# Designs tried in a protein design run: designed miniproteins, single chains, continued (5). Part 96

Each design is a single chain, and the fold is of that chain. pLDDT is the mean over its residues in the fold that is shown.

## One batch from the design tools (miniprotein)

Design m19323
Fold by ESMFold2-Fast:
Structure m19323 (fold): chain A 74 residues (1-74)
Amino acid sequence: SAEERLEALRARWEAFAATLPPGWRALLDRVMEEAVAAVRAQIAANPAQADARIDQLETWFDEYAATLRAQGLL
């Protein structure tokens, strides 16, 4: 289900955030909560596109983490 996919993505992000200093973990947890809330709102507006919206979030997630590493912020 969409909720199971969002829960799995959240768990993966929490595992990533746990590898970082405490200040970064709090920031990244907030970013994740906001992103998940935005996707939930998009799904509520168009439930037929739930899987596509979650696929986009997973891609954004991977790109965001890669950008932080590339910028030398992590």
Scores: mean pLDDT 78

Design m19324
Fold by ESMFold2-Fast:
Structure m19324 (fold): chain A 72 residues (1-72)
Amino acid sequence: SALNEEATEAVFSQKEEARAALERMLAQVEAARKALEERGASEEEKEKFEEVERQLRKLLEAVENEEPIEIE
């Protein structure tokens, strides 16, 4: 069924909460990566954090640009 006005507002609110959560996650991952780099993290460890950061940035861009988000 088509979304009504109330459902549209609920979806928008949920997207804003998701964006805030993604921003917090990204900040935590970036901080953790910097801490690991200070401790001499391996290239494999750095690559894993960079991949997580890349995925989080893609999700943030999708939310900001109002593009369809494919979730699986």
Scores: mean pLDDT 71

Design m19325
Fold by ESMFold2-Fast:
Structure m19325 (fold): chain A 57 residues (1-57)
Amino acid sequence: SREEQIERAVAAALTLLGRPASELSDDELRTVATFVLRELGLPMSLLPEVIAAVRAA
């Protein structure tokens, strides 16, 4: 599902970061989220929701 895809991308992004998302600029977070979505083969349409979810974590 879309929700499961977002959860998977968020978990991968947080693991890669190894630090709080609050320490990242918007551009840095977008770069990490884009990389994760490409690596997992997930739709780029998820990008805004993944960015929001990572910031909320």
Scores: mean pLDDT 81

Design m19326
Fold by ESMFold2-Fast:
Structure m19326 (fold): chain A 95 residues (1-95)
Amino acid sequence: MIIESTREFGDSLEEAFKTLERQYQKLVEEAKRLEEEAQNSKDPEMKTILEEKAKQLREEASRLVERANEYRKLFEDTKQQLKALEEREKILKEK
């Protein structure tokens, strides 16, 4: 049924979104750790390296946020479509 396929697609999008959220949190936590290590570093060269690496991780995290927002919109659209299909199925089953 179209409803089953739409439901499975929605579940897949939710899993993808959760995976992106987990990846985002790990990148942000790693970037924060590197920023803290940079602030505590006594070596100016090491401080620069850590700051640059933290910046790259934050840029990667920002790209994941953009992808997560795209998946979130698609997930919301899929949920609305599924609700409409379920309402239509109820009407058809009553006849």
Scores: mean pLDDT 77

Design m19327
Fold by ESMFold2-Fast:
Structure m19327 (fold): chain A 71 residues (1-71)
Amino acid sequence: MYRAEILDPTGTVLAGGEGETPEEAVQAAIDRAKQLHILASGLKVRVYEGDELVAEGTVVVNEDGTISVEF
């Protein structure tokens, strides 16, 4: 099980999500951030497997309105 967290520049967790894969966890966190209207380019993403940090990335809001994460 993986957990993803979206953080502001100060390191405050704004949204999170969980999944069976890192991709599912990241997508769940993005979907939550979209619901809260807090999603912006430059927000940090951290992915955990249990307590272990396995990836860090940055949110990118694309020209077509789709959201991606650059790791």
Scores: mean pLDDT 81

Design m19328
Fold by ESMFold2-Fast:
Structure m19328 (fold): chain A 85 residues (1-85)
Amino acid sequence: MEVGAEALITGLEALGLTEHAAAMREAVAAGDWEAFEATLREAVAEARATATPEQLAAALAAWRATVEARREEVEAELEALEAAS
């Protein structure tokens, strides 16, 4: 489980986006990062209209950290596969 993902999901629950948070937690448990990112983008768009700038900034920072960590891991795996070919 990604620590950044859990922090972000908890933040969204605190903002009242409980259905999005639950869907993202299930996506993380299933390893479905595409569903995680899609749900997160929708939740962030909704929160942007109603959340304070501080709340949105904290949630966005946690999301960015999660996405960057996953991207770096995927890039490292792809580089290893290319080197092996």
Scores: mean pLDDT 69

Design m19329
Fold by ESMFold2-Fast:
Structure m19329 (fold): chain A 98 residues (1-98)
Amino acid sequence: MTLTQLQIFLLMVLMALGAEMYVLARKNPDKKEEIYKLMDELQQLVLNEAPLDAIKKTIDQILDLAKKYASPELVEKIKQTAETLLELYEEVEKKKAE
């Protein structure tokens, strides 16, 4: 897979996570600002090519929030999307180092 293809896939997965977190925010309106702040932070870290550890820390915060407020089905979807995002981010960083 080319770097461009990996970057496009990464952004698509980021959008998918955003949609899942939007569903979480709609079901938990009192937590909406916290959810949107974490998603905005994640987006900025991805776009600014932040270190993988910063991405992992923000993902852990997103997963903790999902575990507290999401249904079991939504938790599993958010977890799978977040794990895919981390794998793609690592692959993009490896390709950029080539």
Scores: mean pLDDT 85

Design m19330
Fold by ESMFold2-Fast:
Structure m19330 (fold): chain A 83 residues (1-83)
Amino acid sequence: MKEKAKKVEEELEALKKEDIRKAYETAKELMDKYSAEAQRLNDEAIKNKGDPELAQKLLEEAREKGALANIATSMAMKFEKEL
């Protein structure tokens, strides 16, 4: 989890050095993508509540995607202030 979050942050910071507008747009796209993935995984976990092991795995994946969405959101807000 922490390594994936760091990689996303580093890739967005590198993109900012070349084109801040593109970095901002990319951060927003990642925010939307990971948020949607987290929501889908949470919904699937609820549908599979009768299988506790599967539901737990889906919740863990949703938590990871949610964390990545939060990083992308923070980066997007940071870049917006510099536009």
Scores: mean pLDDT 84

Design m19331
Fold by ESMFold2-Fast:
Structure m19331 (fold): chain A 88 residues (1-88)
Amino acid sequence: ELEKKIEELVKKLKEAMEAGDEEAKRKHLRELALALDEKVNQASSQGKKVTAKELLEEATEDEPEEVKKEIFDGIRRLPAELAAEAAA
């Protein structure tokens, strides 16, 4: 279920990027970051070691390099905002 959610969010992000919809792009980047974190935590609770980077690489495997870079850069810029929200 989480794998399908991650794949769906990557597709929505690509659509938002193609449409130039910065608000939708930011929303879907945030949702993707949360889904990746949830998947990492789920795997960790089962004794498995996976990273958000590995999960994101798999979900974006078939995407053009420019789309992949944009998504990775977007996710990288979000941790400070997510940490502030988690602290509230």
Scores: mean pLDDT 75

Design m19332
Fold by ESMFold2-Fast:
Structure m19332 (fold): chain A 90 residues (1-90)
Amino acid sequence: MKEKLEQLEKKFIELWGKLVEEGLEEDELGYLDYLYKQAKENRDSDPERAIQILENMIKFLEDLLNKKELNKAEIDELKKYAEISRKEQG
């Protein structure tokens, strides 16, 4: 259990770092800090609950990262399409 907890904590920190670099909002950071503290409090008393909290947080971070990357890709595609359309219609 400790080894799995350490692996999940490392993955969580790596994903958090990536999202901070991409401009994560303050309320999102506050929510992550809250849940990380919950995982820490449960580490010794209920390691299964700590694992569940970390797995849920990792999933949440992955979903946020995917949303930010998808939005940027969609914006870039829309800009490219708009430029092509202007050249063909003008």
Scores: mean pLDDT 69

Design m19333
Fold by ESMFold2-Fast:
Structure m19333 (fold): chain A 75 residues (1-75)
Amino acid sequence: SSMQRREERRRRAAALEQERRALLEQGRSHIPQKIIDESEYISQLNNLDMAQRFGEQRAIEIQQQRIQQIRQRMQ
């Protein structure tokens, strides 16, 4: 369900933020691109959920394109 998907994304976003903080605590000055890309991907999926709830077709199409671009970068 959409609620289960949102909760899973929230947990994953929290895990990524924990990884980011752990790297900074280890003295890392640069966050791995994979963590940045995955965080952005989750953010765009959340934006898509909001657009779908509002029923705004143009926003849905734009968010789907953004998600595709991020997925392409993550490959």
Scores: mean pLDDT 82

Design m19334
Fold by ESMFold2-Fast:
Structure m19334 (fold): chain A 62 residues (1-62)
Amino acid sequence: DEIKRQIKELEKEFKKELSDLVDRLDEAERAGDREAVQRTLQEISELIKRYNEKLEELEKKM
């Protein structure tokens, strides 16, 4: 099932990007950089929103 494969790839990419952003958040917190912390939290929020939008698009094609 091509759509199921695409969903798994999307999930894998999402988890990798989220992990990278979480690492960046930890680095910003260790540095005491409040602006970088806020920016990274915004990027995490945007990543989650884009993931949900793409997931909904793929589910509609099932």
Scores: mean pLDDT 83

Design m19335
Fold by ESMFold2-Fast:
Structure m19335 (fold): chain A 63 residues (1-63)
Amino acid sequence: GAPVVTNVGDRPALDSDARPVAPGTNLGEATSVTVSPDGEEVLVELADGRRVLAGVDDVELTG
């Protein structure tokens, strides 16, 4: 199955409207995961079309 993304850090992930997503929130299935060139941030595209920007250490992928 597609990997499930969870926000596990103390910094909130931001959705496409720059809204904070609380730590411990299951974000859903990822269709794309892109790490920034500096390795500090990850952009996750979800199967429902949402995009979430988070720190690399603030997101867990399971699957």
Scores: mean pLDDT 69

Design m19336
Fold by ESMFold2-Fast:
Structure m19336 (fold): chain A 93 residues (1-93)
Amino acid sequence: MEEELEKIKKVVDELIERLKSLGHEAYAFVDEENKTVYIAVKGHVGPEVAEIIAQAIKEIKSINPDMKVIVTADSVTPEAEKILKEAGAKIIT
C-alpha cells in the first residue's frame, strides 16, 4: 500500500538524519517494486550506530514484515553485525 511505503520512507529519512548528526555519511533508497530498503553507511559501523539502524529496521518491519533490508558499509564490528542480523538485515561489506 502507498501509505505503508510513505511511512517506511519517513523512518528511513529520520534514520539518515540521525546518522548525519553523529558525523556519518549515509544514504538510503526504497525499492518499492522489490520491497527492499537499502541503507548505505560510509566507513566503519560500530555497535552504537548499529543499534540506531536496528531500531529503524524494526520500525520498517513492523509496518511491512515482508520488507527486506540491506545494509552496506566498508566494515562492521562483530557486535554491530549481530545487532543488524538480529533486527533482520542482510549486511554487505
Scores: mean pLDDT 85

Design m19337
Fold by ESMFold2-Fast:
Structure m19337 (fold): chain A 74 residues (1-74)
Amino acid sequence: SAADSALLEAFLAELERRVRALKAANPDASDEELGRAVIAIAEELLAEFRARHPEATRVITLGERLVAALRAEL
């Protein structure tokens, strides 16, 4: 739906903003350190999103799958 698309876009935009800020603050961080930090950001954002939009089950499920995929790559 349009609402689900807007919520997904908002989630991804906020994730991108937080990751960009993390990289800017940690220019000398290793790929492994950045990977762990990105997972932590994604988990925190997913928890915030779930609390604000508990009805957005499709977007929450996609976020959970993203976090699982990121963890599998570490």
Scores: mean pLDDT 83

Design m19338
Fold by ESMFold2-Fast:
Structure m19338 (fold): chain A 82 residues (1-82)
Amino acid sequence: MAEERLRRELEEIRREREEKIAKVPEEKKEVVEAQLETAEQLRLIGDAIDAELDRLAREKGISAGVKEYSEEEREVLEKFLE
């Protein structure tokens, strides 16, 4: 189930990107498309960093951050970065 949640989130990001590109003036579509792709990648990198920080916090006995990721969710995020 956790893996399905992450897959849905990725699909939602891509769907939002397509919708936003469709609403942008033709002259600016190329620039906006590049910006949205960068934002998508930064979001996924951010999620991967959050998952790694949670893992490190647990190893050191420190309270986890706002998001708590399952092992399966962390594997999906790590695989995306590879």
Scores: mean pLDDT 64

Design m19339
Fold by ESMFold2-Fast:
Structure m19339 (fold): chain A 74 residues (1-74)
Amino acid sequence: TSESIKILEEILKIAKESKSLEDLLKKLEELLKENNHSVITVVYDAVKKILKYKNYTIDELIDNIKETLEEVKK
């Protein structure tokens, strides 16, 4: 939906402005207080798992979000 795309674009902007995955997680927690949209919850849970397993960088996550946005905009 157009709302899901807008939310994901906002998350991408937040991720680009974040200093670390931990900083991103805190910003996503604040976003969830304002809007409990499922896209935010999915990304929040993904970031928590990445932090636990340390198997992704923030740059890799940003690239993944960009690819997802390109696919959903088609």
Scores: mean pLDDT 81

Design m19340
Fold by ESMFold2-Fast:
Structure m19340 (fold): chain A 58 residues (1-58)
Amino acid sequence: MSKEEAKKYGDSIVKALEAAGRPDLAARVREAIDKMLEEKDSLTLDELNRVVAEAARA
């Protein structure tokens, strides 16, 4: 996927985590996605999901 698509997907996850009462996880997920987008021109959905899962585990 493109950086724009990955950012929109990440934003939807962040919104869902905030709605679930986990703004701490939402902040970590957003930071992890932003870092990944700076390092890569494109991502797969699997790579993005891995980054989200890793950030949520912290």
Scores: mean pLDDT 77

Design m19341
Fold by ESMFold2-Fast:
Structure m19341 (fold): chain A 84 residues (1-84)
Amino acid sequence: SKLKELEEVAKEADQQLQQVVEILDKHPDLREEFRDKLFEILQIISEGNKYYQQGNIDEALKKYQEVLAKLKELLAELKKRIAE
């Protein structure tokens, strides 16, 4: 069901966000460089949460999918930067 898909996507997004925050906490220079990108992602999370509270599961799922995609991109870039 869409609700189950939403819960799985939200859980994966939370796990990705936790990894991003952990890296940025250990690397102050990267935290400053990626500040605007992180704030953009947090804004989309807030929008997704608002749709979820309104019972708009379709829009909430779309926002959480966007968040997950952006977090995966950001995490991949951060991992590349710290490996060099």
Scores: mean pLDDT 88

Design m19342
Fold by ESMFold2-Fast:
Structure m19342 (fold): chain A 68 residues (1-68)
Amino acid sequence: SKLLEEAEKKLREYLYKKAKGQSDEVIDELTKLAVEAMEKASKAKNEEEVKKAIEEFKEKAEELLKSS
């Protein structure tokens, strides 16, 4: 889906911007979260489910970055 690909691109850009200046360990954890979210989004049946997977990832990523 084109919408899924665009969402993935925006999320990946956001992730890379947030990863700048972080330790390799934090970057690795962020990457794991992103991979899991992308797998969930790719299996989503509707656009709403894609958005939910992305929002859950953003919440977890923000918490990780806030504590790091």
Scores: mean pLDDT 76

Design m19343
Fold by ESMFold2-Fast:
Structure m19343 (fold): chain A 79 residues (1-79)
Amino acid sequence: MTTDQAKDALIASGDPVSLQAVKQADQLERQAADAANQGDLDRARQLSLQATQVLADGAKKSGLDDVAKQLEQTIQQAR
């Protein structure tokens, strides 16, 4: 599952917790893009993983267990 697919699922749920998680993840992804543009690839990677974790936590709290599990698998596959 991509982060965009996860965001779409969380938005579709209409749960305020899911919507807040999407907003937080979007902010972290913008910070990750900024870090990458500055050549700080390690920071960019960490911020992207934090964004994915925020989405996973939001999905769990909103009862989107399948979405949360797929996001956790994405985090585990990161090297």
Scores: mean pLDDT 82

Design m19344
Fold by ESMFold2-Fast:
Structure m19344 (fold): chain A 64 residues (1-64)
Amino acid sequence: SPMDIQKIQELEQKIQEIKEEYREKVKKLDSQGKYKEATIVGFRTLAEIGDLDVQINQIKKKMA
């Protein structure tokens, strides 16, 4: 449905925003030598993106 397409686009946009925020945070942490903290941020970012990807896939399955 059009609402499902809109929801997918919103979730995809959210993923892009999370990726950009992650790149900025990691750049700052790396410049400070905080490599372990950067790794933790990476794991959290992967989990958040994974949750959004699951939601996108569930909507796509419903549309099929």
Scores: mean pLDDT 88

Design m19345
Fold by ESMFold2-Fast:
Structure m19345 (fold): chain A 64 residues (1-64)
Amino acid sequence: MLEEQIRHAEELERLLEEGAPPEVLREKLAEVSDPDIVAAMSDEEIREEAEETVRRVRELLELL
């Protein structure tokens, strides 16, 4: 649901602002993403994916 995607993105944004370690970001991404893909990602890729997820949801909200 859209509300769940928004809440997830808001939590990822908060974690990024707080400087959360990649392991915490990985756990959050695994809640909505394919766990096999998330498990194969590096710490750098996890941070980039979290940032991209937040950006995409913000763009979606600006269209609504």
Scores: mean pLDDT 76

Design m19346
Fold by ESMFold2-Fast:
Structure m19346 (fold): chain A 107 residues (1-107)
Amino acid sequence: SKEEEIKILKDIKNYLDEVFDRAIELAKQGKLDEVIELLEYTRDVLKELAENSKNPKIQEFLKEMSELVEKAIDEVKKATPDEAIEILRKMRDEFNKLFDKKIEELK
């Protein structure tokens, strides 16, 4: 149902907010290898959620979200800790905007 789809997207948005908060704290500690591992796990979770989605529009959206995480991984691999913090903050803001837009479209 529409209500179930909105709930799923809100749950995923909350999950991603927690992931990016954790990633930023790891980057502040200079633990970029742990940031990369966390983002790779998150990318794989989003891919699995996309494959298991019954709604083609949600499947496509979650696949696009996983591709954005993959781009962030590539950028973090080349970054200093301070640059990684800025990448992660920008990504968090972008994900929040994209999820809010998608949730609003389903209302």
Scores: mean pLDDT 89

Design m19347
Fold by ESMFold2-Fast:
Structure m19347 (fold): chain A 104 residues (1-104)
Amino acid sequence: GLEELKEFFLELAEEAERLAEASPDPEHAAFYRWVAELFRELAEEVSEEKIKEMVEEIAEKEYKLRVEKYKPSEEEKEKMEKEKKPIIEETVEAFKKLLEELKK
């Protein structure tokens, strides 16, 4: 039900906080804390549209952080851009299926 869904998002927030604490890089730590805040917001008000927006924002910020820290080649950047959309779509679909199961 809805309560289990809220708990799930809170568990994801705790996981993100744990990743932040385990990260030696302050930029990666800040990214994970931001992700934790997004999941806490989802726990308060859940919608498919909000999930899609959050997944897209997380993917975009992660991409920028990866480019900044690892300085990939132009070819690697193009590949990551092409792979980003299907990863976002698959993640959104996975969350939609989870929502359907937990709303019952």
Scores: mean pLDDT 74

Design m19348
Fold by ESMFold2-Fast:
Structure m19348 (fold): chain A 76 residues (1-76)
Amino acid sequence: SKIAELEKRASELKSQADQLNNLALSYQHASLAYPSQSSRLQELADQLNKQAKDLNDEANKLENEAKQLKDDLQSS
């Protein structure tokens, strides 16, 4: 169903966002261990966190679409 497709896609995007956030956290931890690379590692972490946010925003949009479709089906 369209609802199942939207929910599956949203779940996949959230999973990808979690992976990027975990990688960003790894770079943040590395920035503490390697002061000479700290700025570069922070920039990489920031980029990954931004990408993760974009994926979560898209996932939330798809979840809202799925919720609207579910509400429409329940009212019919």
Scores: mean pLDDT 88

Design m19349
Fold by ESMFold2-Fast:
Structure m19349 (fold): chain A 90 residues (1-90)
Amino acid sequence: SRMAELVRRLAEEAESEDPLEADIALALLRMMVSVAVQIAERKDPAALPEIKAVAEALREASRSENPEVAELAREAAERLSELTGFTPRE
């Protein structure tokens, strides 16, 4: 999934030692989460595999060393699970 791959990359970039790079990556990750939630809220069956892949990537990102990334990812994964009925494996 292109969206799930982007989520993983942005979560990694948000762990950057450069505060500007980390802040930009976190802002882009927040935008990606917003887009994923909007797609999930439409409840389109064709989008379900993509949203499940994004939820898995967010579950992995919830282990981030950046606490803002970890919290954002945890809340987003929970929200996507509620909207799709899919619970990522722990």
Scores: mean pLDDT 83

Design m19350
Fold by ESMFold2-Fast:
Structure m19350 (fold): chain A 71 residues (1-71)
Amino acid sequence: GPSPPRWSELSEEEKEQLLRLAVEVAVALSAPGTPDERVIALAVQLLKLGYPDVEVDEAVRERLRAILAEL
């Protein structure tokens, strides 16, 4: 079948929406009291499941932490 879209081909707006969705899903799958670091690690894993080519640098991790803090 056709290859899925690559992370690098997405707009900044699409990337932001996917980061937010990944954090929201990670929170929903986590027990109350789960450490933030573990929730962020799950969000990263969910992103990689949809976009195997995603590069999660410190800027992306900081944005995931900021989104988590807003929830």
Scores: mean pLDDT 82

Design m19351
Fold by ESMFold2-Fast:
Structure m19351 (fold): chain A 74 residues (1-74)
Amino acid sequence: SKWQQLKQKGDQYESQGDLAKAAFYYVMAGQSALDQGNNDLAIQLYSQASTLARQAGADELADFSDSQKSQIQS
């Protein structure tokens, strides 16, 4: 599925130490999971994106990921 391909790219960038790109791909994977109705998976992917984005200093991406997660959980 689309979210699996995007997560795989995120995993690859994370293994390379490119945390900002990893976070970006996890955001895209989360959106794809949400579009497929998998809310629990989307929450997990946005949580991982937020953590990595924060570590990378990409605060806007982290804030976006946290906002998306909160909307799904509410």
Scores: mean pLDDT 88

Design m19352
Fold by ESMFold2-Fast:
Structure m19352 (fold): chain A 100 residues (1-100)
Amino acid sequence: SDELKKEQLRLAAEYLIKTLEELLSRETNPELQKLLQEALEEAKKLLELIEKNAPLEEIEKQAEKLKELLEKIANHPALSKEDQDLIKKIIESLEEILKS
């Protein structure tokens, strides 16, 4: 259902915001800091769309854009393997929700 999918995306967005804030707080690479900040802004936009009860298609489009940024972060050479694995798991979770 649309309601269940929106709730799953809300929980994912809240978790991702917290995760990105933590990563950004300890990141020293300027390029990766910029990508993390952009992803954090897009994750906050996703949460705002859900809170405003935007149409599901707009929420899904925002989630797809966020996923593309997370893929760039996960492929960045300065990201540790541990953090890369963490971001990849979040991407997989978003993809599963979007397919539901």
Scores: mean pLDDT 89

Design m19353
Fold by ESMFold2-Fast:
Order: C-alpha cells, then structure tokens, then sequence
Structure m19353 (fold): chain A 75 residues (1-75)
C-alpha cells in the first residue's frame, strides 16, 4: 500500500524538475522538493531525504532533484 506514496513522490520530483528548468521562484522549487522529501520518508528512504534536504540548504537544487530521480529509479 505504498504505491500511492511512490506515485506522489514521482510527481513531486517531476514537478521540481519542471520548476527548476523554468527558473521559477526559489520558494516554489523548495515546496516541490519538500513534497518529494515527505514521500521519500514515507517509503523509508531517510538517507536520501536527508541528503536532498542538505542540498536544498546549500541552494543546490539541480543536485537535489537528481538525488530524488535516482531514488525513484531504485523503488
């Protein structure tokens, strides 16, 4: 029953990618990444969630989205 969390995580990661490519406001990009982190934690991917959160604090949104995309591929 974690299928829903996986789907929502994929959607959040894809949205973060789109917002990043459009050069949208920092707050919008961070909100999409925060949603991805939430679902990663629900799926037990705590290390990946922490790594993404650290990258966001450093303003490294491209790397944060890449980590999210890699986590999706491993599920």
Amino acid sequence: AKEEALKKMKEAVEKARELLEKGEKKEEIEKAIDEAIKYLRELGKYEEAEKIAELVLKGEYEEAVKVGEEAVEEL
Scores: mean pLDDT 82

Design m19354
Fold by ESMFold2-Fast:
Structure m19354 (fold): chain A 76 residues (1-76)
Amino acid sequence: SKEDERKYTIELFLMLAASSEALTMARRGEPRSAIVQRMDEEEAAIRRRLRSLPADLQAEGTARIDKQRADLLAYI
């Protein structure tokens, strides 16, 4: 369905964010401040893309980004 296609698109963007430079920097043991700055930049780009989606999907995408941020911050 169209709804399933949109959810799939959000999941792809979030999966790409998980393979981001911020995660790579964390794996290399880069300073926390540098990792957080890169994370902020990448999240801003994804949030801009989410603005083209319906409000319910924007909310779901935002919640997933917030969880990913929390998980990465707990990891570093």
Scores: mean pLDDT 74

Design m19355
Fold by ESMFold2-Fast:
Structure m19355 (fold): chain A 76 residues (1-76)
Amino acid sequence: SERERADELIKQADTALKEGKVEEAGELYRQAGIEYLRAGDFDRAAEVFEKAYRLMGKPEEAERWRELARQTAAAR
């Protein structure tokens, strides 16, 4: 499933980040975000996209996803 694919990508991203492969980790988190969106899990997608774009050196993109994640959390 898309959610299982996303969870596997997160594990790969966490491993890459522990190994200092920051750009690779960012790309893997971005792919996980896409799979969470396909699964309909917008909250999780927004959180992982913020992390992904921050790691990839795209601060404006990261800030957009951070704001969306914050708004979603506040609406609960």
Scores: mean pLDDT 82

Design m19356
Fold by ESMFold2-Fast:
Structure m19356 (fold): chain A 98 residues (1-98)
Amino acid sequence: PLQLDREAVTDKLVEEIKEKMRELGMEEEAENTSDEALRRFVEALSLVARRGAPAIREADEERLLERLLELLAENPDASAEELAARMLEIAREIQASA
């Protein structure tokens, strides 16, 4: 099997997240969030996926993503574990409100 460059994959995801933030009108947050914070965000998303995220309706996916990115912007020094725990709470709140 090919060895995947984990750093290159993470950097690609960081770039994609920044682009998505700009598409959502979060240009200031995209500029003010460090690459290190975005790498922790990617790791937190991986942790959430492994622990089983609640099913979110397609119509609520953009709102969920906005709230997760706001969480990161407000907590740039948070660990991946802390971000993952807060992300799961936000996802459950959105699911409960649906």
Scores: mean pLDDT 75

Design m19357
Fold by ESMFold2-Fast:
Structure m19357 (fold): chain A 104 residues (1-104)
Amino acid sequence: MPSMADRIRANMDKIRDMVKPSLTPSQVQQMDRIIDQIRGLVDTLTQMMADDPSNQMNYQIMMQQLLAALDDLIAKMEKGEITASQAVEGLQQIKEDLERKINS
């Protein structure tokens, strides 16, 4: 079975593929930067789970919340409820929410 981190990366790649055709090259670069930052945060959480097994459940909850937020964003895009630009804004918000939780 794919790991939680693998599922998150797959969802980020799916979002990128869905929105890229509707974005300018500058907006694609901005989105790729946000995706790279989220990937870095996922790597940080994975390392934190390895370094502190006693808090593993808290880090798993953060990963599950990230996965759920990405799934919700994909569902809204598939329904046509949000634009590609709004999806990029959604990724930025997801990144900021995750950073806040890690630094709390």
Scores: mean pLDDT 85

Design m19358
Fold by ESMFold2-Fast:
Structure m19358 (fold): chain A 65 residues (1-65)
Amino acid sequence: DEEEINKRSEELSEKLKSYPLDKVNEIIAKAVDEIRKKYPNKPVDPLEAQKELIEIIEKELKKLE
Protein backbone atom coordinates (compact mmCIF):
# COMPACT_ATOMS: atom_id res chain seq x y z
CA ASP A 1 0.00 0.00 0.00
CA GLU A 2 1.60 3.23 -1.24
CA GLU A 3 -0.15 5.36 1.40
CA GLU A 4 1.23 3.21 4.23
CA ILE A 5 4.74 3.35 2.76
CA ASN A 6 4.52 7.14 2.37
CA LYS A 7 3.37 7.53 5.99
CA ARG A 8 6.25 5.36 7.24
CA SER A 9 8.66 7.39 5.09
CA GLU A 10 7.41 10.67 6.61
CA GLU A 11 7.68 9.30 10.17
CA LEU A 12 11.20 8.09 9.38
CA SER A 13 12.16 11.51 7.96
CA GLU A 14 11.03 13.19 11.19
CA LYS A 15 13.15 10.78 13.25
CA LEU A 16 16.17 11.38 10.98
CA LYS A 17 15.99 15.14 11.67
CA SER A 18 17.20 14.42 15.23
CA TYR A 19 20.42 12.80 13.95
CA PRO A 20 23.58 14.42 12.49
CA LEU A 21 23.63 14.68 8.68
CA ASP A 22 26.76 12.50 8.43
CA LYS A 23 25.04 9.68 10.33
CA VAL A 24 21.86 10.00 8.24
CA ASN A 25 23.88 9.85 5.00
CA GLU A 26 25.79 6.79 6.28
CA ILE A 27 22.56 4.91 7.09
CA ILE A 28 20.93 5.77 3.76
CA ALA A 29 24.05 4.81 1.79
CA LYS A 30 24.18 1.46 3.60
CA ALA A 31 20.49 0.79 2.88
CA VAL A 32 20.90 1.68 -0.82
CA ASP A 33 23.96 -0.58 -1.05
CA GLU A 34 22.02 -3.51 0.46
CA ILE A 35 19.19 -3.06 -2.08
CA ARG A 36 21.72 -2.82 -4.93
CA LYS A 37 23.43 -6.07 -3.86
CA LYS A 38 20.08 -7.85 -3.56
CA TYR A 39 19.04 -6.88 -7.12
CA PRO A 40 22.23 -6.94 -9.23
CA ASN A 41 21.49 -6.30 -12.94
CA LYS A 42 17.71 -6.59 -12.51
CA PRO A 43 15.02 -3.89 -12.47
CA VAL A 44 13.10 -3.69 -9.20
CA ASP A 45 9.63 -2.33 -8.51
CA PRO A 46 10.23 1.20 -7.14
CA LEU A 47 7.53 0.76 -4.48
CA GLU A 48 9.02 -2.53 -3.23
CA ALA A 49 12.51 -0.98 -3.25
CA GLN A 50 11.24 1.98 -1.19
CA LYS A 51 9.58 -0.39 1.30
CA GLU A 52 12.83 -2.36 1.76
CA LEU A 53 14.84 0.87 2.12
CA ILE A 54 12.48 2.05 4.88
CA GLU A 55 12.79 -1.30 6.68
CA ILE A 56 16.60 -1.24 6.57
CA ILE A 57 16.76 2.38 7.78
CA GLU A 58 14.31 1.60 10.62
CA LYS A 59 16.54 -1.30 11.74
CA GLU A 60 19.64 0.93 11.75
CA LEU A 61 17.87 3.66 13.74
CA LYS A 62 16.69 1.10 16.31
CA LYS A 63 20.33 0.10 16.88
CA LEU A 64 21.13 3.73 17.76
CA GLU A 65 18.46 3.95 20.53
Scores: mean pLDDT 75

